# Designed miniproteins, single chains, continued (5), part 4

Each design is a single chain, and the fold is of that chain. pLDDT is the mean over its residues in the fold that is shown.

## One batch from the design tools (miniprotein)

Design m16106
Fold by ESMFold2-Fast:
Structure m16106 (fold): chain A 68 residues (1-68)
Amino acid sequence: SAKLEAARALIAERLAEARRRLSPEDLAVLEQALGQVLAHFEANPEITLEEFRELVDILWARALQEAA
């Protein structure tokens, strides 16, 4: 599914950025949270890619604030 491929690409992009900015411990927490969100998105086809992106952006912003 193009929609699922786009979601996975977004996660990969955020994790690549996170590897440059977060400690290994903070990275592990973000990886777990993003993995849970991706699993929920895969299980619920009614969720839009835009709604998924908004949730990923919220988790990313929170991870950056907690790592400061």
Scores: mean pLDDT 83

Design m16107
Fold by ESMFold2-Fast:
Structure m16107 (fold): chain A 75 residues (1-75)
Amino acid sequence: SEVEERLRELIEYFRENNLISEEQAEEIEALVDAGDLARALFLLMKEVSKLDQSDPVVQKALEKLGEILDLLLEA
């Protein structure tokens, strides 16, 4: 699934940029593995909402979350 692939890539982006903890990344990956893509996306959105919204790294994460949300709503 394109949604699954993009979610896995976004989780890695969050991990590489220290936007979430390893424990949080593992929890969200487990949801993707279980096919609970909507909950995985929701948790990523919830975590990014706690971060500095003026940070370009965070802004890029928000853009990618929006792209995935659009794909998920079409499924």
Scores: mean pLDDT 85

Design m16108
Fold by ESMFold2-Fast:
Structure m16108 (fold): chain A 91 residues (1-91)
Amino acid sequence: MEEEIKKRVEERLKRIKEQLGLEDTEENRKKAIEQAIVSLEVTKGILEAAIAFLEELIRRNINVEQAKKDIAALHEQLEIIDKEIEILKKM
């Protein structure tokens, strides 16, 4: 899991650097890291909003079993995102 998350982070940074057309400098590396963190924080917010929607469905007794399964899957995605952010912040 940790090794796979580290590879995902490295691939994300490579894509950002390539898309921005930046030279491999320390300053550009910091910019790519910051952009990756912002992108992941936005994605985290979207997933949190989806969880809140599903929790409201459970509260109203609508599709409870499916909503519970979807919430569990979204929490797994959030854990991966949190670990990616932790790795990026340590770089």
Scores: mean pLDDT 84

Design m16109
Fold by ESMFold2-Fast:
Formats: C-alpha cells, structure tokens, sequence
Structure m16109 (fold): chain A 80 residues (1-80)
C-alpha cells in the first residue's frame, strides 16, 4: 500500500515536471526517492517538444535508474 502510493506520486510528479520543463537533477531525485521507498520499477511519463529532448530525458532516466539500482521505464506522451 505505502510503496504503491510512493510510486504513483513519483510518476505523477515526473509527468507534471515534464510539462513545465524537467531537469536531470529533478528526475534523479524522483527516481532515488522511489527506490528509497522500496520501488523496484518506476514509470516516467515525458512530454517533449522534440524527439531530441525526449531522447535526452530517456537517457537521464536510465542513468538515474542505474545509479539507484532500479528499473526505469520511460513513456513519451504527445502534447496536443
């Protein structure tokens, strides 16, 4: 129950930050906090203006996951 709530919050915060411009530091913090809460996997939703920005965020998320020792999945969402 508590772990599920932490994962849901982390995913929602990542999505909100992506809509406003997420930084590498913010992504690393969210992934680390999820790992400390006992999460084994995290889903990060990324809204990017370009394919290049989306790929950068994917690489940042992968590095954060490797550093925290958890699996990170990145899903790109299209903004209308």
Amino acid sequence: MKIGEAIAKAAKESYELSLRGATEEEIEKIVKEAAEAGAKEVLIAIAGESDEEAKKYEEMAKKAGEKAGIEVHVQRVEAP
Scores: mean pLDDT 62

Design m16110
Fold by ESMFold2-Fast:
Order: structure tokens, then sequence, then C-alpha cells
Structure m16110 (fold): chain A 104 residues (1-104)
């Protein structure tokens, strides 16, 4: 799957489970903004804080293996969602769902 397909599918899943206090709708405009931010974010721009917010104990090292690439994608998705003003719990769910979908 490409990044856009992964983000779109993650948004569809999370939209069904997100809390009612989340006022940002995971519509096509938000999906496109997340995809753009993910594509523009370099690994060097990720921080240990981004890893912690995504439920990781540490920042993954750069690697070509599929599992590490999926974790990095999840971190970038969580970071993008937070920048767009989504609640941390929703941003974390989006990142984790994107990581899972990237492994399929």
Amino acid sequence: MDVREIVRKAAEIVEKTKPSIETVELDEEVIEKIVKLVEETKLEELTQLDAILSGLSELPEESEDKETQAKILGLKVTKAALELGLLPVVAEDLGRTAERLALE
C-alpha cells in the first residue's frame, strides 16, 4: 500500500472509534494534509517525545526493514495529526493503525 492508502484506511478505522470530544473530522482534507506532512517529515525531525507519544519506549533507528519503516511511518502520522490539532489519543491511534496497515 502507498502512504495515502495507509493514511486513508487508518482514518476510516479511527473515525469509528474516536471520542466525541474530538472536534476535528477525519475527512479527505485532513487525510491529504497528513499525507503531505508525512512525506515532508525527515527522520532527523522526529524526537524521543514523538516516540513516547506514539507508545514507543525509544526512537527507532533508521533501517530498510519493513517493521522499522512501519514504525517510522506511524511516528510521522502521529506527529502530523498532532500538528493539525487532533487530540493526543486520536493522533496515537492513527499512528498505531498506520503502522499496523504498513505491515500488511
Scores: mean pLDDT 72

Design m16111
Fold by ESMFold2-Fast:
Structure m16111 (fold): chain A 105 residues (1-105)
Amino acid sequence: SAEIEKEINNLVENIKTANEEKFNKVLKIISEAVKKYNTDNKLTDETINSGLKILVDMNKACQNNDKTSCDTYSLLAKNFLKAISTIIPDEEYQKLVSEINQVLN
């Protein structure tokens, strides 16, 4: 939905500029949520590991002012977070977004 896409876009913008301490907390929250809700094996281990690495590479590129890599990894990160939103029930996904935003503020 357009609302979910807007939430994901805002989430990626906040994650990509987060300092190392906040970023590591967010990465742990996302990793634990994926492990908990990927009960249908809709996301493969390869997809999950690749997506988590994309978040790491995005944050590093954006922090280092590598605009080309920052922009590229931001797009891939949006796709990964969209994929995660498909395996988490809507109410639990909203709790996850709220928890991440509390860390990033």
Scores: mean pLDDT 87

Design m16112
Fold by ESMFold2-Fast:
Structure m16112 (fold): chain A 92 residues (1-92)
Amino acid sequence: SKLEEGKARFRELQAKYENAPLTPENAAKAVLETARLLAELTGYNEEEILKAGEETAKAILEHGEDSPVALEKDQKLLELAKPGLEKLYEES
């Protein structure tokens, strides 16, 4: 199913960054790749999800991954992806 394929791709992405050094650059890359995967899998709010991913990555690079700005941008990204993810779960 599309959901199982998505889960496999998220696991591959997680494994990639679990073996990477914990740097703001790698955290930003992880967010960008996650946003691209979410946009591809959901087919909903694609442009907004990609833009939110870019804004979150920028906030991580400028203010740090645990900064209030980065956390706020990350939350917005998740909220934009939520309807598409819910539909993906329903269609599985």
Scores: mean pLDDT 80

Design m16113
Fold by ESMFold2-Fast:
Structure m16113 (fold): chain A 57 residues (1-57)
Amino acid sequence: MELIEKLFNKDRITLEELKQLLESLGITPPENIFDIFDLDGDGYINKEEFEYLLSKL
C-alpha cells in the first residue's frame, strides 16, 4: 500500500519501483515493459504510462 500511495503522489516513478509494485501485487511484469515505456532520455515512468501498462495486463 505505501509504495502505491508514494507512486501516485509523484508525477513519475522509476522502472525498479514499478517492478517492485507489480511483484508485490503478484503480477509478472511483461517482457516488453521497456518498449512500452520508450521514455526519451529520463528512465522514468509517469502515472499515465503506468495506468496504460495495467490496462494491458
Scores: mean pLDDT 62

Design m16114
Fold by ESMFold2-Fast:
Structure m16114 (fold): chain A 78 residues (1-78)
Amino acid sequence: EPVLTPEELETLQEIQAMLDQIGEMIKNKAPKEDILKQIDALIAKLEEALAKSTNPVFRAAAERALEMAEKLKKEIEE
């Protein structure tokens, strides 16, 4: 199985940090528009990362994170 490159691992760590930040914003009842802005930034970062990577392990992790971000966006938007 392909292993993550250091760059891919760093990108996944950044994605996780962004997800954690969004979770904290929701927990702390941040304004809806601020939460949506962070989710949109995460989705953009994930789409760019997926466009650049051919590693199936990285792609699987990033696709899962994208699904989570899209679900969160729908829940916050109503």
Scores: mean pLDDT 84

Design m16115
Fold by ESMFold2-Fast:
Structure m16115 (fold): chain A 82 residues (1-82)
Amino acid sequence: SMAAARAEAQKKLELFERQSEETLQLIEKEKRFDLIDDVIEHVSGLSEKLIAELEKVDPELAKKLKEKLKQFIAKLEELKKK
């Protein structure tokens, strides 16, 4: 159970990294800067719940996700400057 929870958490972190990179590339390539605020709101809400759950299983992994989220939002804010 605990090992399965950690494996699932690790997969979610890896998926978050891949999807974040893909989203940044899509917004920049298609110039969909109009979507940035919606993306930030959506990702922040989902990630708060995931971070809280990860804190119970692996606080270090939760910290890594929080840092990755902060980096992703910072990159989105930079793209918003057009």
Scores: mean pLDDT 80

Design m16116
Fold by ESMFold2-Fast:
Structure m16116 (fold): chain A 143 residues (1-143)
Amino acid sequence: SAAEAAALAARDANGRTALMVAAEEGDVERARALLARMTPEQFAARDNNGRTALHLAAENGHVEVAKLLLERALELGVDLLARDDVTGATALELAVANSHWEVAKILVEAYRRAGVDPNLQLTLPSGEKVTLEQIERILSRVS
C-alpha cells in the first residue's frame, strides 16, 4: 500500500529508515516484517553518514538481524560492499573494528556467496590493509 511504502521510506533526523533503526536496535521481528516488503532501493538506503542497515547491524553486533539482512540482500542482488561517508568502512570493517566476530564471519560467508573478489582490500583497526581472504583466515582462528 501507499501508506506502507511511505513508512518504509520515512527518515528520522539522522536520515535513518525504519529498517536502519531495527538494525541498530537488534529488533529481529521488526526487521523481518520490514524486509518482506522492501525494494532493492529501500534496502540500500543510506543515512546522513552514508550507512546502510547492514552497517548498523554490523557495528552493533546484531547477529540475527545481520543474517536476515544478508539473506534478503543476496535474494535482491543488493551491493554488500557499500562504504560509509565518515570512515570509508564496509559493514565487515565495522564488525571487525568492534570485535563482533560472529557478524564478521557471516558477512564473509555472504561476500563469498555474492562472488566478491577474495583480493578485496579492507582496512583493520590498526590501519593495516588486508584482503578478504586474509580476514577469512583471521576469523577462522577466533572463537
Scores: mean pLDDT 86

Design m16117
Fold by ESMFold2-Fast:
Structure m16117 (fold): chain A 94 residues (1-94)
Amino acid sequence: SETEENRKKILEDAKELAERLREILAEYEARPEGVSVEELKRRVLEAIDEVASKSTNEGTKMTLEEIKRQLSRLTTAEQLVAALRSIIAGVESM
């Protein structure tokens, strides 16, 4: 059904985002002193933009824009890491 196909696409987009965020976190945790908060934030926002650009679901695009807005307001690496872990956990529970 169209509803099942839309749900599958939403899950696929969410899983792609979670995978990209896991890679960013792994790179940061390997060399935290080598990455500024601004650089970490830029990489995360770029990953979200890439997933959004490939998505065909308007609801997904709106959710990703809201996530970008929330993450853009964070000012510390600790806040960013916590937010990324929460997003990843949320996707893994879908």
Scores: mean pLDDT 82

Design m16118
Fold by ESMFold2-Fast:
Structure m16118 (fold): chain A 74 residues (1-74)
Amino acid sequence: SSEVIEKLLSLPEPLAIGLALEGLLSEDPRIVEAALEVLRSHGARARAPLARFLAENPDLPAEVRARLEELLKL
């Protein structure tokens, strides 16, 4: 939701990225979408944490994994 995105974007960058990565593990698709949007908003600064997260979480749903890989190409 927009409110979740706003809360995450108001945090210090490392904390916002960390919480967004945790949000990708949520069973709530609205939280996953909010997390993806926060990571997209941080752009290149999210790349290294995101690449590490992908390596450490092989069990991510294929749809989420594909969207994260697209973010790494930006």
Scores: mean pLDDT 77

Design m16119
Fold by ESMFold2-Fast:
Structure m16119 (fold): chain A 78 residues (1-78)
Amino acid sequence: MQKKVEELKREIDRRVEELGRRIQREGLPPSQVVQRLHDLGVEVSRRIEETFPGDWKTQFELSVHFGLQLDRLVARLR
């Protein structure tokens, strides 16, 4: 259980960081930034659900972790 949680947290961290680098590298307009953030959210939610089906407590923990990482990314993009 815990090992899979830690692995998915690292995967989330890498995905958020990679998206941040791509946004900065490509100089995307705000509308495209919003779209890519939305797409990442959909992908991460799906990945969490597929990894921990029926485990709402773990899904909630991972969703909170993702939200915090996403908030930090958005703050850096100002």
Scores: mean pLDDT 84

Design m16120
Fold by ESMFold2-Fast:
Structure m16120 (fold): chain A 82 residues (1-82)
Amino acid sequence: SSSTDQQYNQIVDQIYDLITQTRQAISNGDTISAQNYINQIRQQINTLQQITNSDSDPSRQQDGQSIIDTLNSIVDSLQSQV
């Protein structure tokens, strides 16, 4: 539904905002804030995974999974810097 798509896109936008905050925290040597942001990103990725797994459209499910895989790669890279 359009409402589900809006929720998905809002969560993706929030994740990218958190990624920006995480990078800033790492740059400032604030490892505690960086870890807290990474934990929040992981929780939001879990929500995206639930939405993606519940989608009845295989094409949207595949697109959603590709986004999730990209976000997990970014998070793993950020975690390696903390």
Scores: mean pLDDT 88

Design m16121
Fold by ESMFold2-Fast:
Structure m16121 (fold): chain A 68 residues (1-68)
Amino acid sequence: MMKIGDDQVIGPDAVLGDDVELGDKNVLGPNVVLGKNVVIGDDNVIKGPFVMEQPFKLGKGNKILLDK
């Protein structure tokens, strides 16, 4: 079941797969692709382009900043 918290910023062309969970206050940049069973906590920043096709868990307060 997909669960999305409050205060998300989701960039253009971002794709969320099945059973993705997002906590609160996450920032997903443009062209971020999250596959099935990805779980992201609160206060994370993921800026792409970024592709995660496999099950993945990210806790709280993480920053994943890739080349634009």
Scores: mean pLDDT 75

Design m16122
Fold by ESMFold2-Fast:
Structure m16122 (fold): chain A 140 residues (1-140)
Amino acid sequence: SMAELEERLDEALASPDLDVALGLLGSILVEIQLQYEERLPLPGEPLSPEVREALARLLVPRAEELLPLLLQGLSHPNSGIRELSAIFIGILAEHNPETVLARLDEIRPALEKALSDPDEAVRIAAARALEIIEQNLAKR
């Protein structure tokens, strides 16, 4: 349920363990993805609009708390966690651009570094997040 996902997000944000926090965020993505699409996305596959909107409803109210965690996730040893972090930054940039733009000095270099990631899915997710950010800057 959405209430269980909100509790899981609270647990992730309260966790002092980075791997536990990011793993809980990954489990939220899996649960929403299976609810709407009945399958996991292929590596580098864009999330459906329905999945992105459901994630945005959950994540946007907690954007300021999430961004430091997601920035750490972009440098994680696990490529799936790096991809997840780039995807979530992109969702936050799409639905709450002001919070992301306020931290652009940290976010832009981290995403630009991810464009050179050894994993193609991470590179694709980072490129999409940067495109959304650039579109937001063009509207200012």
Scores: mean pLDDT 88

Design m16123
Fold by ESMFold2-Fast:
Structure m16123 (fold): chain A 103 residues (1-103)
Amino acid sequence: TPMQEQMIKAVELTEKTIEEIAKEIKDPNRFVTFVLASLTSLELYLVLLARDNGNFELAEEISKIVTDTEQRIVELHKAGASKEEIMAVFRAGLERLKELAKK
């Protein structure tokens, strides 16, 4: 559907943006802040799109996936994990969102 295509495109654009920024940000705190801010922005867009289409269940599932992904990123950052480990969790979260959009 047009909604599913818009959701997938938004996830893909977010992925591309973070991959590009990951090359530039040397400070781990700034990197994590940027990733979390980008996930929150993506969540707001996807939740509004789902709600505008009357799909409140989809909106709730989107928020659950994003919240879970953000929590995992925060815990990894506190543990001193590498950017590559944080990026792996980020990519897994985006893949979950794309699969959810295809249902």
Scores: mean pLDDT 88

Design m16124
Fold by ESMFold2-Fast:
Structure m16124 (fold): chain A 100 residues (1-100)
Amino acid sequence: SMVLAGLRTVEVDGHKVNLATVYATPEQAEAFLERARETGEILLTDGTVAKGKVAKAFFVGEVSEGIVGAAITMVVDGDEKAYEAALKYGEKLKKEAEAL
């Protein structure tokens, strides 16, 4: 099954937060989340590796038959305030996903 993994930077409360998203089978998405939590590394579809301190990692939900979305919020610099912003943003996204 194909894994699609992308990264974007968002601004949250004046802090730069990296948001990684993946679309994969449930087993592949779970492995992706576990690797990110353990290593702080995310392999992207373009072959680059994003690295940072993971704040929140969660399933978004099923997006098509047999494919789930997952999201990770992370910071590169280890700044405590940026980490708190990443955590709050991740919690907001998780609640929004659960409401849909």
Scores: mean pLDDT 81

Design m16125
Fold by ESMFold2-Fast:
Structure m16125 (fold): chain A 80 residues (1-80)
Amino acid sequence: DLANEVVKEFAEEVEKKGLPNSKEAMEEVLREVMRKLGLPEELIEEWLDVLRNLANTPDEEKEAVAKRILEALEEKEKKL
């Protein structure tokens, strides 16, 4: 479950670095968490763009990003 993994890793980073002081700082922590989970930079940026523009992001685009993330996770499971 990607969401649970992101939340867990985010909590660990917050424990080490403290709570993000701004939206930009929170974005940096999330970016680093997603890198630790092994997501490609392109998917990290797409995911952050979706989160940044939640209210204006079409449902079709959200689903496409989610599918790409699932594919990246499946490739990592194969590697393990």
Scores: mean pLDDT 66

Design m16126
Fold by ESMFold2-Fast:
Structure m16126 (fold): chain A 91 residues (1-91)
Amino acid sequence: EPPKGQTLYIAVHPEMLDEVEKLVRETLKEEGVEAPIRKGPGTDLGGSPMTEEQRERLKRLVPEEVREAIEKGVLKEIALGDTEIRKKLLA
């Protein structure tokens, strides 16, 4: 059997949710792939406003992560700013 698809979890600060969702949709469109996107309330990454450098880094890394998931051929859905990511990263 082909491997069952997996959810790509992306940690996104609440301030960046709309920007990152747009970048993900644009990346999927560029790669010719359709995947459902789930938008959560945002991942609390430590209570400080994101710096401009952190925002620019996120904008570069998100398309790369999406393309890598597409290359692996297992992308089922994308979850942005899921609170469950915080629990997994702190464990």
Scores: mean pLDDT 70

Design m16127
Fold by ESMFold2-Fast:
Structure m16127 (fold): chain A 92 residues (1-92)
Amino acid sequence: MLSRRQRIAASSGIVISTRGFDNTSMRQIADSVGVSVGTLYSYFSSKIDLGQAGVQVLLNSSRRARRNGRPGTSDLLQRVADTVQQQLQQHS
């Protein structure tokens, strides 16, 4: 079972993957995932920390989907995680 922090991280990772890391603010992420900006900052100190947490949750979810006979879901979650990870690697 995913914690609230892990659910927020996963949903945020999806938002980042679709909108682009540089094109998405913490406020826009919070609005899209249904939490306050203050709540988002209470779990994550920065957009980079949020993105890294999202990658980890999405990769773990991809492995579970594959084990549960959902290869299409697994492939989608893996691609989302890879997209976010690549965007994060461009920001130091």
Scores: mean pLDDT 86

Design m16128
Fold by ESMFold2-Fast:
Structure m16128 (fold): chain A 85 residues (1-85)
Amino acid sequence: GGEEAIKLIEEGVELILEGVRTKDTDKALEGSIKILQGLELLSEEARKKLEPALDKLGEAASNKDIEAAEEAAKEVIELAKEAAK
């Protein structure tokens, strides 16, 4: 259901942010896997709406831009909650 999808996406996003902050690539990878699991519980339309924000999060994490990663993370969570309504 949408609640489980939001939970997985929120947990995944938090793990990615922690991975960036602590330089822990295993946490960032675990976070990515949880986000993918959450996305599988959403409609195709909802997933497409999240793609731009997820791309921003991935780019910011790759660049080790913590501020941009936190902003993108917030956008991902807001879009996930909207999509699950």
Scores: mean pLDDT 83

Design m16129
Fold by ESMFold2-Fast:
Structure m16129 (fold): chain A 84 residues (1-84)
Amino acid sequence: SSFGPVLQETDPEVLRLHERAERLAAGSDDEALRVAAYQMAGLVYVDRQGLISPAGLEAAIRDLGRHLGLPVQTLRDLMEQVRA
């Protein structure tokens, strides 16, 4: 349940991004890809809110790729699918 006005304002976009991440995650048997889908949704949200710089976004994608053992290109492809 949405509790406050700020949560009400972000809920529809958060729900849409999480729904896209769930659909992407459901299409994969790789736990790292499932985690990456949700993390990309979070980065798209933060980028949309203006809370991260373009350089910061690229650094976060690189860091996540190293942490999960995934190619940066895979993360960028997931991010584009979450944005669509």
Scores: mean pLDDT 76

Design m16130
Fold by ESMFold2-Fast:
Structure m16130 (fold): chain A 60 residues (1-60)
Amino acid sequence: GEENITAAHDAALKFVSGVENGNTDEAITGVKDAISVAKSVGNETAVKDAELDLEKVKKM
């Protein structure tokens, strides 16, 4: 639905902004929000991809 699209967009924006600005906490929040959205819609591939991104961000 529109709510899930908006939440996914907001999560992606936080992640990109956090990575570009070196704000690890913001990037982690964005990835966690993306994992939550992916789980709510049952997209297992997106969940796994976001979990890999979370591991990369934690190493920043």
Scores: mean pLDDT 77

Design m16131
Fold by ESMFold2-Fast:
Structure m16131 (fold): chain A 94 residues (1-94)
Amino acid sequence: SVDDDQTRIARIVSTTFHNFFVDNNVDSVTLSQFRDYMRQHMSDRDVRLATPVVTDAYQTYRDSNGNLSRDQFIQYMEDNFSDDAVNIARSIMS
């Protein structure tokens, strides 16, 4: 179902954002830095799946410096994804 696809995408993308923030001890990241991190830590398949969602999030929700935080990504998820997908993202990024 669409909700099953959304929860899968939410898990993959949220896990990667969380790992970036933990590994680098930062609260936000640029699209360029995050794309490089995805290429280093995801399979080619997961990069392909994640890239449209990540790009879309940055287009609307990045701050004036081009950074995206946990809160901004969760807001993107709330506006665009199912409640189940949002709950998964919140759980992972807590």
Scores: mean pLDDT 86

Design m16132
Fold by ESMFold2-Fast:
Structure m16132 (fold): chain A 120 residues (1-120)
Amino acid sequence: SLVEKAAEIVKEALEEMEKVAIEGLENKKIDEALKKIREIFEKTTKQLEEIFEEAEKKNDIETAKKIAEIHKIFVEFYNKVIEILKNTDITNEEQVKKAIEEIKELKKEAIEKIEKILKE
């Protein structure tokens, strides 16, 4: 289904963003991580827009609504990860560890929300 396709695309993006963010924090390359995460966000958003347009052309309102909900979860995750990366003092190892844990928890919560949409 288009909802399953949207969910899979977002889950893959969440996994890649988590990996890039953690590598940026551990290697003290935050600017590089921010750039890569923005590129993943732009690519993934375009893919979701195409799937959403396909649902709208089929007049499948429920599918379009679920894709929009998945997109909102993705946008919220992206915004929170960017905020964590910008606000973490990379010279403070305790702040870096806390940031990594927060990013992992945000990904877990995003995946759980997407899985609930798939069960509806």
Scores: mean pLDDT 91

Design m16133
Fold by ESMFold2-Fast:
Formats: C-alpha cells, sequence, structure tokens
Structure m16133 (fold): chain A 100 residues (1-100)
C-alpha cells in the first residue's frame, strides 16, 4: 500500500541521516558509512519508482554492511550504526510486504 511505501521511505531517509552522522564522528570508517548512506538513498529511489523487490534487496545489503561496521566502531558510533541497521531492516520488511 501507499502507507507502507511512505513509511519505508521515511525509515530509509532516517537511516541515511544516521549513516552520515556516523561518517562525521568516525572518519576511519567514513567510506563504509558513506556506502550505507548511498545504498539507503538508492533503496529510497527504488521505492519511489515502485520497485519494491529491488528496494528490499538494497536495504538488506545496507543493513548487513551497517552490522559489519558496527563491530569496528567506537561505542558511541556503534549505537548510531546499530539504529541505522534496525531502520534498514524495518524498511526492507515493509518493502517486502508492499511487494506481496
Amino acid sequence: TEELRERAIELLEEAKRLAEEAAGQDPSNKEKYEGIAVAAELAREQLERGNFESAASIADSAKTAAEEVAGQASPEVKEIVEEAARLLDEARRLAEEAAA
């Protein structure tokens, strides 16, 4: 439904903001956080085009990347990245539901 798409877009926009925040606080892993932010933006673009399966796949990959880099982050940045991963997973689930 439209409501699922809108909610998933909001979650992806927030995940992108959190990834950008992490990049600013942890420059040593900046490329990884920037990659997550780019993936969240691409997933959002796919949702806007109605490509729910593509959006879910991209969000899932971004979530995995966020979980991996969280293990390398400082405790403060880890919390930010773990929240981004949670939002990416929720967006993936909503995109999958919208595709069904």
Scores: mean pLDDT 88

Design m16134
Fold by ESMFold2-Fast:
Structure m16134 (fold): chain A 78 residues (1-78)
Amino acid sequence: GEATAREILELIKEGRYEEALELLKKAGLSDKQARGALSAAVTLLEQGKEEEALEVLLLYLDGRFEEAQRLAVRALTE
C-alpha cells in the first residue's frame, strides 16, 4: 500500500537499504523483485525524482512489475 511505499522510500533516503529490502520482501516481493524495486528507487532519488521513486515502489508493491519497469525506464531516460 501507499503507507508501505512511503516507509520504504524514507528508509532508502536514510541509507537503510537492508531494512528497505526486508520490508519489500515482507510485502510479498521475491528477492529479485525487491532488489529491482530498491535499485530503481535509489537511482531515481539520486536524480531528485522522488515522486517517480514513490510511484515505482507503489507499482512494485501492487504486483504491477511491467508498469513499474516502464515508469522507471521513462523517468531515468528523461
Scores: mean pLDDT 86

Design m16135
Fold by ESMFold2-Fast:
Structure m16135 (fold): chain A 64 residues (1-64)
Amino acid sequence: MEKQLQEVIKQLQELAKQHPEEKDTLQSLIDQAQKALDNKAPDGILQEIISTMQDTLKTLKEKA
């Protein structure tokens, strides 16, 4: 879970560079993911964060 979440964080960081108008929203998701990792949140919480981030990636890629 942690490695998957770190990989999705990197993808969102790159996407934020391409979509500066969405940067604040993407940064909030990245911050939530980092806090979950730092606090060693349960796998269920990590999975929900990953799912939300994956959906965001799909939405922005489709709109680009």
Scores: mean pLDDT 78

Design m16136
Fold by ESMFold2-Fast:
Order: C-alpha cells, then sequence, then structure tokens
Structure m16136 (fold): chain A 95 residues (1-95)
C-alpha cells in the first residue's frame, strides 16, 4: 500500500538523519571549519531532497509491484548514504 511505502520512506529518512548527525560529529572531531560544516549541511539537505523526489517517482510507478518499489527505494537509500559519506570525506580533505 502507499501508506506502507510512505512508512518505509520515513524509516529511511530517520536512518539518513542519524547518519548525517554521526558524520557531522566526525567532521567536528577532525576540526573542520564552520564554512565546511555549513556546506555539508546544505549538501546533505540537497541529497535528501533528491532522494525524496526519486522515491516519490518510484511510489507513483504503477508498472512496479510493492516489493519491487521497496527494493528500488532501498537501492536509492543506500546510494544516498554513499553520496553523503563521500561529500563529508571530500569536505574534510578540502578543508
Amino acid sequence: SVDDLMNFMDQQNRRYTDFVTQLSQQMRDQGVSQSSMDQFGTQSVSLNNQFTQQVMQVIGDDSLTDDQKKQRMQQLSDQTMDQVRSTAQQLVQQD
């Protein structure tokens, strides 16, 4: 159901928020500048917005079963997690 898929998306968003919090703490522990922290904040929000748009497209795809939608949403979640991790690593290196 759409409600089940939306609940799954909410769970992925919570996982993302927790991971961003963890990465932010790691960046602070490494002594990165406030400018780099602000940039990370902006980029992490942008990545989550892109994830939400992609997930909404998957939820609206009537050619897919609910199981296939969940698999696609999981792949998108994992990709977004990898992208935010790479963003944090790049900002640490550039700082």
Scores: mean pLDDT 89

Design m16137
Fold by ESMFold2-Fast:
Structure m16137 (fold): chain A 87 residues (1-87)
Amino acid sequence: FEDELSEEVKEKLRELVEKAKPELEEARKAGDKEKGQEIIAELILEAVELVNDKEIYEEAIEVAKKSIERGVPAAKKLLEKLEELLK
């Protein structure tokens, strides 16, 4: 997975994570599980769009489906957006 990505894509992925980090930390300190899940869902969506690989989209869809089964509300919105991007 990582070895198949260009250095430019890897750098942009690191930037996305660093951008999300303070928001995730704030949600964690506040005990806001829903906000934390929403931030993770947005990060996954941006990362998948950046990689733009059908296999990665399919893997993200499976992760979203599993998260919905566990009762994560943000995962439903993530699934809908991922399915729209595959069209």
Scores: mean pLDDT 74

Design m16138
Fold by ESMFold2-Fast:
Structure m16138 (fold): chain A 87 residues (1-87)
Amino acid sequence: MTIKEAILNDKSLSEEQKEKILAYLEEEGYDLDAPLSGAFVLTPSGVPIPSTLALRLKEAGLIPESLYEEMQRGGLAAADAGVAPPG
């Protein structure tokens, strides 16, 4: 799976957000046709992206902090983050 395919297959992002993310990555010098390598995080829809991209997308304001944290934890169950006991 390429970086471009990972972004386009993310069901958590609107099509406008996907276009902005892809444009941002091109400006930052990422090869969108490159295979995913190194450390990965998962979107809530289960699509892997490089963890460094997740941070840059958050810093660029293209994704909210909550989504960034979910991606960093590889599909964190949001229900476990607040009221449920650890277990």
Scores: mean pLDDT 62

